# Designed miniproteins, single chains, part 13

Each design is a single chain, and the fold is of that chain. pLDDT is the mean over its residues in the fold that is shown.

## One batch from the design tools (miniprotein)

Design m422
Fold by ESMFold2-Fast:
Parts: structure tokens; sequence; C-alpha cells
Structure m422 (fold): chain A 74 residues (1-74)
């Protein structure tokens, strides 16, 4: 129940963020979702919680080099 409610919350907020196009609003809402995810998964899936913490840190820095992060090499 709790995990399903969290997934529904992410889906709803993500859709609103995509529709608004507001980067500042997107950042603030995504930070809150990541914090909720970290708290929810810290005990259940600590590896996922660590990934969410890294995502939160990247979001807070405001600078994402997508080309460097997605170095898909043959």
Amino acid sequence: ALLQQFEEEIAKEGEKIRESGDRELMKEKMERLLQKGIEAYRDTDPELAKKLEKALEILRKGTINVAEAEETYE
C-alpha cells in the first residue's frame, strides 16, 4: 500500500512538472519526491536510496552534463 501510494505520487507530480515546463517548480517538486523516495527505500532498498541521494545532489547542483553522464561507448 505505502509503496503503491508513493509510486502514484511520483507519477502525478511528474506529469504536472512535464505539463508546466517550469524548471524551478520542477526542481523543487523533484527534490521533495527524491527525499520521500530516500526515506521510503532507505531500509528496504539501500542501493536505490543511494541512487536517489546522488540524483538529489545532481539536481541541487543545477548543472547536469548529460553527454558526460551518458557516455555510451561501443
Scores: mean pLDDT 64

Design m423
Fold by ESMFold2-Fast:
Structure m423 (fold): chain A 85 residues (1-85)
Amino acid sequence: MKKKFDIEVKVGVADILIGVAVVARNPSKPFARVEDLPPELQALADRAVKLSEEAIKYVNDGDFEKAEKYADEALELARQLFERA
């Protein structure tokens, strides 16, 4: 159980970092989205989201080793997006 929780927390943090990056780049837009980012940052955000979805899929499949790998990759890309926003 603890491993599943740790992975879900990593995915949640990645999602928060993506959201903060979108808002930071678009502070005057009340409904800012990934599409409001520059194309290179959109690609980074899309990849981070896709990796987060893969992590959750592997959690549901019981493959916590693969889930953790994808969650770590998603978090790393989300952090890069946050730093560049």
Scores: mean pLDDT 78

Design m424
Fold by ESMFold2-Fast:
Structure m424 (fold): chain A 82 residues (1-82)
Amino acid sequence: MKKVILGDLEALVQYAKKHGIRVFATVKGKPDLDWLIRLAETDEEVFVNLKDADKEKVAQELAKRGIEAYILKEDGTLIEVK
């Protein structure tokens, strides 16, 4: 199932170190939601650092489009947005 994980840079870096993730995307301004959905159409989890956008609002919009959206907290907890 298509997954998008949204987090702050430091949370994503710590998660990447623990789980051996090689790449995550950084998005400035308002994200192109259709582009994120296409990226999530791979069989891989997509990790995104949003610099300016509200992570919870973006996660809610992704969930409405049938994408599994998660917020990565600083403590490493993944919270699914439905």
Scores: mean pLDDT 74

Design m425
Fold by ESMFold2-Fast:
Structure m425 (fold): chain A 63 residues (1-63)
Amino acid sequence: RREFILQEMEILGLSQREVGEILGVSQATVSRMIRNGELAPSLLEISIEEGVKLLVEAVEKVT
């Protein structure tokens, strides 16, 4: 849940602000999702899967 988002951010070395920009949400929303690991698993999984894909694409563009 919360750890999943944190692990992905740490692996990619991205800040909450950058993740928010990639997902199309505010940094505050990303922070809230991380703090409230009680969100529905399906919603978290969908957001994380799409977020991770976008993060990988962003990393490739800056490389």
Scores: mean pLDDT 59

Design m426
Fold by ESMFold2-Fast:
Structure m426 (fold): chain A 59 residues (1-59)
Amino acid sequence: MKTIILGKLPEDAIPLVKDGEKVEYPFPTPVRAEPEYLQQIIPELLSDSDTIHIPDFPP
C-alpha cells in the first residue's frame, strides 16, 4: 500500500516514495488538495499511489 502525502507536515512528514526512492512532498507551504489541484500537480503520483493522505491545514 503506497501513501502520498500532500501539503506541509511539520514534524511527522512522510516523504513520497516512487520506484523505491523517497521524495519529500512537493509543496513548500500548506495547500488545499482539491481534486482539480491533484490532477494538475501530481497526476503521475496519483497513478502509482494506493492511498492519498491530505492533512488539515489552518487558513
Scores: mean pLDDT 44

Design m427
Fold by ESMFold2-Fast:
Structure m427 (fold): chain A 81 residues (1-81)
Amino acid sequence: DIDEEIERLKKEYNLTPEQIERFRALLEAWKAGDEEAKKEYERFVQLLKLSKIYTPEEIEKMRADWKEIEEGKKKQAELLK
């Protein structure tokens, strides 16, 4: 149950509204068979564990940076002419 998973994470890690929305989208996509969504969800959970050390603002920056890095690596310089 997506709602149960989100409520659990919300209580444990003090998720922002943006993070809650993102988790819902990723879990729904994962259930639909999106392997990229599964990978991103797993990475996001790893970043949440770091929230015990880092602030929510820093975690949001890490998430944005991660997405940018992954998109960059996927496209690679060879695809940017």
Scores: mean pLDDT 69

Design m428
Fold by ESMFold2-Fast:
Structure m428 (fold): chain A 92 residues (1-92)
Amino acid sequence: ELEKAKEEAVKEAEEKIAEAEELLREAEKIADTLDREGLLKLVAAKVLLVGARTSLELLKKAKSKEELEKLYAGAIGAAEAAIELAEEVIRR
């Protein structure tokens, strides 16, 4: 039960993090055209992506349903926040 739930959670988190990484890569391509606010959003998105990756690595090692739910929420939430900030940077 727990192992199957963990495999599904890891897969979903990996997919969302991959979306965030791709959008952040696009935002990075225009970094030299960004003003101070844009650069701060880009940096914030990068920090959030690091947090999402950290939660994902911990999620792979989760030993309880409570730990799995908390780490999954952390990974998805951080990745979605990074996506939102990266999209704001790209939307000029």
Scores: mean pLDDT 87

Design m429
Fold by ESMFold2-Fast:
Structure m429 (fold): chain A 74 residues (1-74)
Amino acid sequence: SHMLEQFKKELDRTIELIKSMNVPQEELNKFEQAAEELKKAIEALEKDPTPENIEATRKALAKLQEILKKIYES
């Protein structure tokens, strides 16, 4: 869908923004991995909107949000 495609583009922009900041490499690596997992979950959800794919996307998003919170709190 256009909305999920737009969300993936926003995620890519956020990754580039965070990479341009003075963030410790360990936290940056965790963020990039979580962002990639979220993209894959969204792509799976786009192909097959099952309860399992919805739950996987929800968990990936929650993980990314926790990592972002730690970056913002540091």
Scores: mean pLDDT 80

Design m430
Fold by ESMFold2-Fast:
Structure m430 (fold): chain A 67 residues (1-67)
Amino acid sequence: HMSPEEKLEQVARAMANGDEEAALKAIDSLPEDDPEARLFKAMLTGDEEGLKEASRRIREEEQAAQA
């Protein structure tokens, strides 16, 4: 089993290579509540609302980590 960080790195790498199939497979293996996974999936599928929501959650988690 790969860690969530390793799976996110795999998604980013596949997207950088233009391999949408590999990127989608990697995203499908991530937890549904992972905001980074939602961000990559929204970018790949053109889901503008999902992109906005995922970005907001990532920002909130960054702020919470500093508190």
Scores: mean pLDDT 72

Design m431
Fold by ESMFold2-Fast:
Structure m431 (fold): chain A 58 residues (1-58)
Amino acid sequence: MDPKKLQEEIDEAMELMQRGVLRAIGVSDEVIDLAMRLMREKGLSLDDAVAEAEKIVA
């Protein structure tokens, strides 16, 4: 009954963890926000999403 809500909670926790890792390695918050959006919308890997986001922001 709550697979969608459980998935949303997992996705939110994963996003928070990934945001923390990216910030720790020097990625800007603007790039992180866009990368998380690209992962959600396009199903890109974290590395591919960050690379595409950096190209868009820069």
Scores: mean pLDDT 78

Design m432
Fold by ESMFold2-Fast:
Structure m432 (fold): chain A 81 residues (1-81)
Amino acid sequence: PFKKNVLDENMSDAQIQTLADVALHEARLALEENASKEELERLIKSLEEFIDFMKKKNAPQEVIDRMEEALKELKEKVKEL
């Protein structure tokens, strides 16, 4: 679900929030299910691209903060593998 081509320049704050909720759910599942290093690295890249998009579109800071927290957790997990 976190593909750069899913990110629309006309996306509303509500749509960004919905996509962020999906992204956070996927990140939690990856952490809980002990996803492979490759899967975690793929999610990290997708989340970094999504965060960059949100910052460029001035998305709500609270959404950005939650995504950056999830990104940090994924990066810490990769260091353990």
Scores: mean pLDDT 77

Design m433
Fold by ESMFold2-Fast:
Structure m433 (fold): chain A 69 residues (1-69)
Amino acid sequence: ALEEIREIARKGVDEAVATPDPQEANEVLARAAQEAIDLGRKHGVPLEEVSRILAEAVRDYERRRAALA
């Protein structure tokens, strides 16, 4: 479950970085975040752990986006 949540977050960041429109990129990230939260809830992963993974994913997205600017 944790590895699957990390994979969802990683793929979400990859797709968001590849999305030129900021609004669409935010929608990609929001979708990935909801999918990760839903999977975590289904498998009994603490919300704190899911939130930590998502926070790391957002930081990775911001870093990679800044490198493209």
Scores: mean pLDDT 82

Design m434
Fold by ESMFold2-Fast:
Structure m434 (fold): chain A 80 residues (1-80)
Amino acid sequence: SERLKKQLYMAKAVGYILRMIGDYMDPSTSEEEIEEAKKKAIEYADLAEPGKGKEWAEKVIANIEKNKEAMRAWIEKQLA
């Protein structure tokens, strides 16, 4: 059903957001892998709810990136 497809797309979007968080905390992860997870999260969110899903995903990702920069700066300071 269309409703089930929408639910599965949203689940995939959330999955990619969680992967992106893990990737930010993993020093072996490349910038390319992070950007792929980010793009797929936005893509699936938009497929689940055109416009609003994309806006939601972009807002969530932006908030994660703000926290990531602070976390990266703190980690780099500890490892120096």
Scores: mean pLDDT 82

Design m435
Fold by ESMFold2-Fast:
Structure m435 (fold): chain A 80 residues (1-80)
Amino acid sequence: SLVDFLKKVLERRGIKLSDEDIEKLANLISSDPHLATFFYAVLTTKPVEEVKEFVDWLLENPDEPASKRAARALELIAEP
């Protein structure tokens, strides 16, 4: 499942979330294909601190438009 995948990947990066937060994150990613694509890029290319800040921002701002979530992820991966 996406929840299972996210839990394992985040734990591998040293980021531990509650099961509730992982479910919330999975729901956000499932509802937003652009976020899903860019999120994987953030997970694999950015330092763990930036990944954690981005995850925390997503969880704190679930009501943000999908376009803003995707734009934030794109900004992170576009920065050198």
Scores: mean pLDDT 77

Design m436
Fold by ESMFold2-Fast:
Structure m436 (fold): chain A 95 residues (1-95)
Amino acid sequence: MYTRHGDEESLALSPTDPPRPLSDDELELVRRTAQQLVREGRISPDTAELAVLLAELQAEGRWDIIDRVAEAGRAGASSAELVELIRRLLKEEEE
């Protein structure tokens, strides 16, 4: 992104610290919200599951899996395909 100041260091910036990671309460809220939205028919179960899985992987520091999911998504994989990819990778690691 092209901006005059790049990092905007001369402006009023709030973070000198790294971004705060997702809290346990926020992760539980994501799970509850996703389940409720599915029950209300607002989103598909695959979309809800993908959102929860990505949040869990981020909280667990599973960047290796997240990177593979991001590459598959850029290649045009659907939410269902991404969920299956995550499940497959996690299953292979449990064995």
Scores: mean pLDDT 69

Design m437
Fold by ESMFold2-Fast:
Structure m437 (fold): chain A 94 residues (1-94)
Amino acid sequence: AKRALSEKDKKVLEVLEETVKKIVEELKKKGKEEQAELLEEAVSAYIKYAITGDEAAREKAEELGRKFEENSTEEEKKIIEQVVEEQREKVEKE
């Protein structure tokens, strides 16, 4: 990686990847495969930007993130909120 990340930033990225993987699994269980793939690609682009500073990756993450939000239902948003909350509790340790 071209950017030096702190240990805290590395842990945050690991938790983000685990959180997204769980959201993707839940969306796929609900038959929302296109939404799951869109989220996975958006987060992958964002992580690439965070590590490399690649502006094209940032623009791709923003475009894919916007499409995800525009196509997301209230049910999908609730699934995301639930998984994010569960992962936040795990980051606190215990």
Scores: mean pLDDT 73

Design m438
Fold by ESMFold2-Fast:
Structure m438 (fold): chain A 93 residues (1-93)
Amino acid sequence: MEEISKETVQIIETLIKQVESLKDKIPEELYKKALELLEEAKEKARKGDLVGAAELLEEAADVLESTGTFEAEVLAAMLYMVASIMRREAEKL
């Protein structure tokens, strides 16, 4: 169970780096908001709050999807997928 939290943190860190690659391709305000939400999701995941982390990933995905860029839409889809997996793992209690 601690392993799932560590793996989830690593996945979110990878997603943060992918969002950082979009810095010059999406509006700065949306870029900063997406990063803030992902950093908060990482802290929730570190504390074992997988549901809270999933909610923040879904919010970050909504922000990225709103940009209308193909690369941001792909990242949004990945964030939704990770959030769905995290919710499912939380239900195995």
Scores: mean pLDDT 83

Design m439
Fold by ESMFold2-Fast:
Structure m439 (fold): chain A 87 residues (1-87)
Amino acid sequence: MGARIDELLKQLEQALKNKDKKKVEDITRQLVEELFQHPDAFDAARRLIDIARKYGYVPMLMDIIKDQYKKIKEKNPDMKFEIVPYD
């Protein structure tokens, strides 16, 4: 896993502890974009989902993932990204 993804995950947990909803959304969007560029980063994707579940923002995370997935599929229908939202 790339150092950038690890740093973003760390920043996300810090933003969640600080209750900075705007920063949480921004970092989550950046993480989702990075994970779509690294489809084999399953550990990071699972950690992101686990964090969202732990802090109770799974619906926001799922909306961000679905929006990014839809945009990428529509622009690049031959590209396959596998971020599976599950517990």
Scores: mean pLDDT 72

Design m440
Fold by ESMFold2-Fast:
Structure m440 (fold): chain A 92 residues (1-92)
Amino acid sequence: KKSKAKLTLELPDGSIVEKEIELEWSSISELADKIQKAAEEVLGIPVEVYLGVEESKVDEEKGEIHVKLDAELYLKETGKTLKAKLEITFKL
């Protein structure tokens, strides 16, 4: 499947980083891997991403699925964990 997604990372310091990405995925694991790579590109450091589902909403009038995810970003170089929120909009 091919979907356009807007990745919004809300960092613990209150800064917001937004990135638009085009995702091709066939499984949730592949989606998670692509989100991890996008987060590593934004942060400029190796991270491991753990995703929890917070909220999902279908906007039938726009043909969109909106997914809000709680994310934990494990910083491999420092051993610290950052909490972030990810918002992904899929076009149907």
Scores: mean pLDDT 67

Design m441
Fold by ESMFold2-Fast:
Structure m441 (fold): chain A 95 residues (1-95)
Amino acid sequence: PLPPDEATAKAAEAARNGDEEKASQYARDHTLSDGADEKAIQYASEGARAGARGDVPRAVEFAGKAIDLGGWHGEQAMGSAATAAAGAPTRPVAP
């Protein structure tokens, strides 16, 4: 898979372009590289897809579900989904 920063940036770019499938793939690829729980991977992918569609509330909902499932892995999944939803260039939401 791509390095985390690059995967996150590509997910955000795909989301800005409205490309649901690419945004979902990059979020999944990022999460998979860390051996995250399958549900956390699924929620990251669904969040990215929702973000690409412009459904920010649903993207945030899936980010929250990913956190609940994965702890540290969930945080990475949330970062990918939130970045895709917000269209941010290269960073997950800073604490």
Scores: mean pLDDT 62

Design m442
Fold by ESMFold2-Fast:
Structure m442 (fold): chain A 61 residues (1-61)
Amino acid sequence: AEEERRDAEIDAQIDELVAAGTVTPEQKPEIRELARKILEENPDLSVSSAVLRAVQELAAK
């Protein structure tokens, strides 16, 4: 229940970044996994902040 809502919110935030051209659709699965990990480690963090942090971590590769 909680996990399903969180996954939907993560997907929505990533889709917004894809629409803005900030990330590619091919990067979506990797960003989603990383955002989930960030939220698991930082439960007080917002979904949007976790997604942005995931994008920053991916860019650091």
Scores: mean pLDDT 78

Design m443
Fold by ESMFold2-Fast:
Structure m443 (fold): chain A 60 residues (1-60)
Amino acid sequence: NADNQAALDADIAEGERWAQRVKETGPAGLAEAQRDFGERYGADDKAALATMIASGKAIA
């Protein structure tokens, strides 16, 4: 439904924003993104964050 699509789009957009921050700031931005993502989705989701960053890079 529309709510499901909006939530997915928001998650993708957030991943792309963090990928951009990492591109601009480097390791500091990555560490902050991992911390924020971990607090929201759990520490084991570092792999998911890495996948989102890689996906954003492939789209960009």
Scores: mean pLDDT 63

Design m444
Fold by ESMFold2-Fast:
Structure m444 (fold): chain A 118 residues (1-118)
Amino acid sequence: AAYTVAVEVVSASKLVAGETATVTVRVTNTGDVPVTATLEVRAVTENGEVTLLASATVTLAPGESREVTFTFTVPAGLAAIVVTATDAATGETLGYVVLKVNDDGSATVAAQGTRTLT
């Protein structure tokens, strides 16, 4: 049995310090077993501080996709947003995406990956 979840960014609003922003991700169970995934959105600041901004839980059958929109207030000095999908049963991270925040408040995908549990 393979446990793996892909996380991709569908859209992100402008990420301006002190303003409300939204990030929408698509989460896909690319494995062969049902997964209950905890989705967490973390801010990484320019000084390396990590803060949890939002979380959600989704249950995905094999091959199922779901879009989740997160809304949060943008912290000062935001350098990156990290979205992780973690298996609720084991606490193991199955997938992630990292958005780099640009000086104009736009974001670009800097890293993306999956981890398969067997």
Scores: mean pLDDT 87

Design m445
Fold by ESMFold2-Fast:
Structure m445 (fold): chain A 84 residues (1-84)
Amino acid sequence: SGFKSLVELLREVGASEETIEKAEELLEKAEKAVREGNYDEAIEYIEKVLELLKEATKDSKNVALYVASQLVAIGVILDVELLK
């Protein structure tokens, strides 16, 4: 899933295990929110994962661009805004 790809990206950029665990918890909450039809809440959790990813990649412009592209793709795939 797209959420698993986000966790893999965090590992690849060298995020701490604590940061990865926090991201996994946020993504589990996002998945639950999507299942319950709480799309705005799901977006808030995804945005929190984005902040963790931004912090992990802050020293690399190219990695940040790649990550941003992946997150945009995940957003489109989830089609959360269109489901509102």
Scores: mean pLDDT 69

Design m446
Fold by ESMFold2-Fast:
Structure m446 (fold): chain A 72 residues (1-72)
Amino acid sequence: MEELYKKIREAAEEARKRKEEGDSAENIKQWLISQGIPEPVATAIAIKLSRGEELDDEEIKQLAITALGIRE
């Protein structure tokens, strides 16, 4: 769980930087999937960033729990 939380947090931070650089939600989603983030979680991150919303620690924890449930 902790490793997955850290991975999602790092991926979300990098995805946000990519969004700030003008990358599309689709490209961000594909990049997240390439980092090993499950598609539903990658989609949620990409959509939230495309809406200009920031991902806080609590949201990242919820995404990590979701990803863990998919992986289990």
Scores: mean pLDDT 76

Design m447
Fold by ESMFold2-Fast:
Structure m447 (fold): chain A 99 residues (1-99)
Amino acid sequence: SEIEKIIEEAREYVSKIPGMSESQIRTATAVTVALKGLSLEERNKIGIAIALISAGYSDKEIIEYLKSQGYSEKEAKEIVEKAKNFKENFSPYLLKLTE
């Protein structure tokens, strides 16, 4: 189904991030799907950052990774801040929606 394809695409995207456990991949997939109201680019950036935070990477490591992907330091810091805000406010509810 269309919904299954969206979930599978989000999971494939998140699964490419190194060091993530299966539980962390599931949580990041749920958050990525639920951020549908944002632009695809913004959703993808925030989704990556949420996944890396959930995997235990430091803010500095995530910022350096995002910079390696072509983002400025200012943009990378803003992405990390947005990701933390989304994770704290939405993650527990979003996880339940994908189970």
Scores: mean pLDDT 70

Design m448
Fold by ESMFold2-Fast:
Structure m448 (fold): chain A 55 residues (1-55)
Amino acid sequence: DAAKLLAAADRVEAGEASGEDVLRLAEILGVEIDKEAVKAGDNAAVAAQLRAAAA
């Protein structure tokens, strides 16, 4: 799962993943993401949370 989380973080940071896609992936992998950051379009914060979950 770590490899998938890191790949998702890279795509979010690059602006290639929609917020909806990120929330669905986080739900599937059982990762808690700050939904407020996703709604605000804070890609850096969302990517950091995905990387933290992968560590």
Scores: mean pLDDT 77

Design m449
Fold by ESMFold2-Fast:
Formats: C-alpha cells, sequence, structure tokens
Structure m449 (fold): chain A 80 residues (1-80)
C-alpha cells in the first residue's frame, strides 16, 4: 500500500542518515563498512522504486541493514 511504502522509504532514509554519521565520525574501518551498508540501502530503495522488489522484501532487507548499523555503532563506541 502507499502507506506501507512510505514507512519503508522513511526507514531507508533513517538507515542512510545513520550510515552517513558513521562515515563522518567513524574510524577508517567503520567508515568502510558504513559505506558498504549505505550502498546496499540505496540499491534496496532504487529496487523498491523501480518495482523490482516488494514492500515486504524491502522491509526485511532494511531491517537486516538496521541490525548491521546498530552492530557497527557498538563497535564504534568500543573504540572511544
Amino acid sequence: SPREETIVMARGIANLTQADLLIKTGSPEIQAQAQKLRDQVQEILQNLRAGKISVAEAKEQLDRITEQINELEKQQLAKQ
């Protein structure tokens, strides 16, 4: 539905924002991993907009990326 697509797009944008913060503030290895996750989020959002994947598939993929970003943030905190 248009509502569900909007929510999934907002989740993707939140993931991009968090990845961008890690790219700006992280160590070189954190920056490299955050860049890879950012690229994956962009591909998921492009595929969703192009109708190549469903809203449900995009949600599942973005949820996994959110978990990876959270793990990367924990690694960044451990290096402070």
Scores: mean pLDDT 88

Design m450
Fold by ESMFold2-Fast:
Structure m450 (fold): chain A 87 residues (1-87)
Amino acid sequence: AAVAAAEAARRIAEEIRETLPGVLEAAVGLRGDEIEVYLVAETREAAERAAERLVERLGEVPGVEVTSVEIHEAADGRATAVIRARA
């Protein structure tokens, strides 16, 4: 259930970090049935592409519903995508 969904999210986030240009870091947390994914990217555009790909892939995981997607830009031009989901 939630643990299996979090493990799937971790695999997907790491795959995105390895395959999408400009994605620097990926981190996944689980609190109860809530999954939170952080994707740190070199640019806003890279963060937006990474978030879009993560949402698509999480939608393929049974029982997982994406609840929010946020993009936060830093003053140095880097961006962090924060995706929350429930399982």
Scores: mean pLDDT 85

Design m451
Fold by ESMFold2-Fast:
Structure m451 (fold): chain A 70 residues (1-70)
Amino acid sequence: SLEDKARDGIRAGDAALRAGDLDSAVDSYEQAARYLRELAKKSTPEQGKKFLELAKEAEDRGRRARDRAA
């Protein structure tokens, strides 16, 4: 499911970040954020807010990884 893909993407991003694989972390977090935003569009308003919060968190982690890679 899209939710499983989003969760797997966040886990992959976190693992890459711990390993110092910053480029892989960025890619995984950005992909997870895209899945979460798509889930938000297809969800109830309440659940959609939760998915958007998770998307913003994933995007924030991705930006931090990108800043460190530069």
Scores: mean pLDDT 85

Design m452
Fold by ESMFold2-Fast:
Order: structure tokens, then C-alpha cells, then sequence
Structure m452 (fold): chain A 106 residues (1-106)
């Protein structure tokens, strides 16, 4: 019992760390894109989406918990919606830049 619970907690921490590291990389891409202009920002948003979704899909393959899988699917859907809004709105791009700054502040 104890060994199985420790293994589960260790895996949860490892998954959380991967998500945090990927969020930081995505945030850095968005902020660098913002410095270079709109076309670079739009490209950075698409790369950030790809990086985040690939990481979440990798984590989803490693889990057997249906609640965790459902949570990951919801996050992937939210990321796609945020990308679509940001690419179609200057206001949403500015919000995304502010979110990226907050991610890097931890």
C-alpha cells in the first residue's frame, strides 16, 4: 500500500514538473515573440500551443486515471481556444502576454 501510494505521488510530482517547465518555455516564447512584432508573436503562440499540447498528450499516455485524462483533455481544449482567440484579437494577445509574465514570476 505505502509503496504504491509513494509511486503515485512521485509520478504526480514528475507530471506537474513537466507541465511547469513547458509552461515556462511557452511563456518565454510568447514574450520573445512580442518583442519582435505581431508576425513573430503569432508564430510564437502557435509554437507555444504545440509544445503545451505535445507535453499534455505525453502525460496522458503515461496515466491510467480517467479523471486525470479528462482534466488533460479539458486543458488541451482550453489551450486551443486561447490560441484561436489570441490569433484573432489584439486584446487577447495582450492578455496572453500578461499571463506569460505571471507564469515566469511563478
Amino acid sequence: AAAAEEARKKKELEMAKKVEETLRKAAELILEGAKKGREALDEAIEEAEKLLIETLEEIKKETTDPDVKASIDARIAAIRELRDRALNSEEERERLIELAKKVLEK
Scores: mean pLDDT 81

Design m453
Fold by ESMFold2-Fast:
Structure m453 (fold): chain A 83 residues (1-83)
Amino acid sequence: MYTVEQVLEIADAAVELGDLERAKAILEKGLEILPKEERGPLYVKLAEVLVKMGKYEEAEEVVKRAEEEGIPEEYVEKAREKV
């Protein structure tokens, strides 16, 4: 089972290789398998990746999804700063 730190490391490696679609897929999978309490950092990184892809509307939806899911405000604010 992957930890939040491992998901972020794998996503960062994909970003470094220029594979933003893979980074997005890894982060979305992390959001499916990790408990809600661990998802905050993944929402922040997903918003960052979507902005790098030029997908601003999807990045805004990710921030909204984090708010609706009840992710701590600290992470929601960090994700919003990426957009």
Scores: mean pLDDT 83

Design m454
Fold by ESMFold2-Fast:
Structure m454 (fold): chain A 95 residues (1-95)
Amino acid sequence: SAEEEFEKLFKRAKEVLDRAAELIRRAHEKGYLKDPEIQKLVEEIDKIAQEIAEIQDKYEKGEITEKDVEELKKNVERLEELTKRLEELIKRLEA
């Protein structure tokens, strides 16, 4: 069902958002938030987090559709890509 698929994707989204938050904290502590490429990645991650929150609000209202689940899947996949890129950039700056 759309609800079961949402729950699986949302759990995955939560895990990636937690990882992104950890990486952003590390970047802040080391002064890397001044880097324009890191700033752009953080802004894109924040935008996707807001889109995920909007889909969650629909789920809580019982208004979720198969299209919303498809959009959540795309958002989670994009969030994973951005989080990996953020980790790689932080690692390069630490080298």
Scores: mean pLDDT 88

Design m455
Fold by ESMFold2-Fast:
Structure m455 (fold): chain A 70 residues (1-70)
Amino acid sequence: SLSDLLSLLSDLVKNPSEEKKEKLVEALKQASPRDREFVVALMRKEAEELRKAGKDEEAEALEEVIRSLE
């Protein structure tokens, strides 16, 4: 569900890890195209905001998830 995707995204941003990245990637691959596009757009915006805030590790984790879907 979209709610599950947003929860996984929130968990990843709070404390990045390889396991959380893999879980989010797999959940996004199983999601509907609409939900996946919505969450990817949100992740792109959040990654930009995290970079501006100096949170490079968190931004990089989101960027890696997006890259895994391309």
Scores: mean pLDDT 87

Design m456
Fold by ESMFold2-Fast:
Structure m456 (fold): chain A 110 residues (1-110)
Amino acid sequence: MAMEAAQELAGHARRVVEAGSDEDARAKGGAGAAAIVKAVLGADVSGAEAEALLTKALTEGMKNPERGVELLERIRAEIDRLAAEDPGVGAGAAAVVLNALTAAQAELEK
């Protein structure tokens, strides 16, 4: 269940990145990640710290499928909200979420 939801989020995030620009995704990734962490996890952190926190939250969420699915759905909703307000920030957030999902998947396979 959580793995399927993670794959759906990854597919959605890829579409959001493709709708934006690679330059905006790179430049605004930290701001987007920080916004997601603040909205979803309630933490006010830097962009670099946000990616690390997202990776940890996704790794722990995937160990508990019920809470993991809720977390993934909240992240998806926040990506959509950010993209509606600023497509570049949304694309940046989506790119960081893709990186965090990949890192969390690698941690769970150890």
Scores: mean pLDDT 79

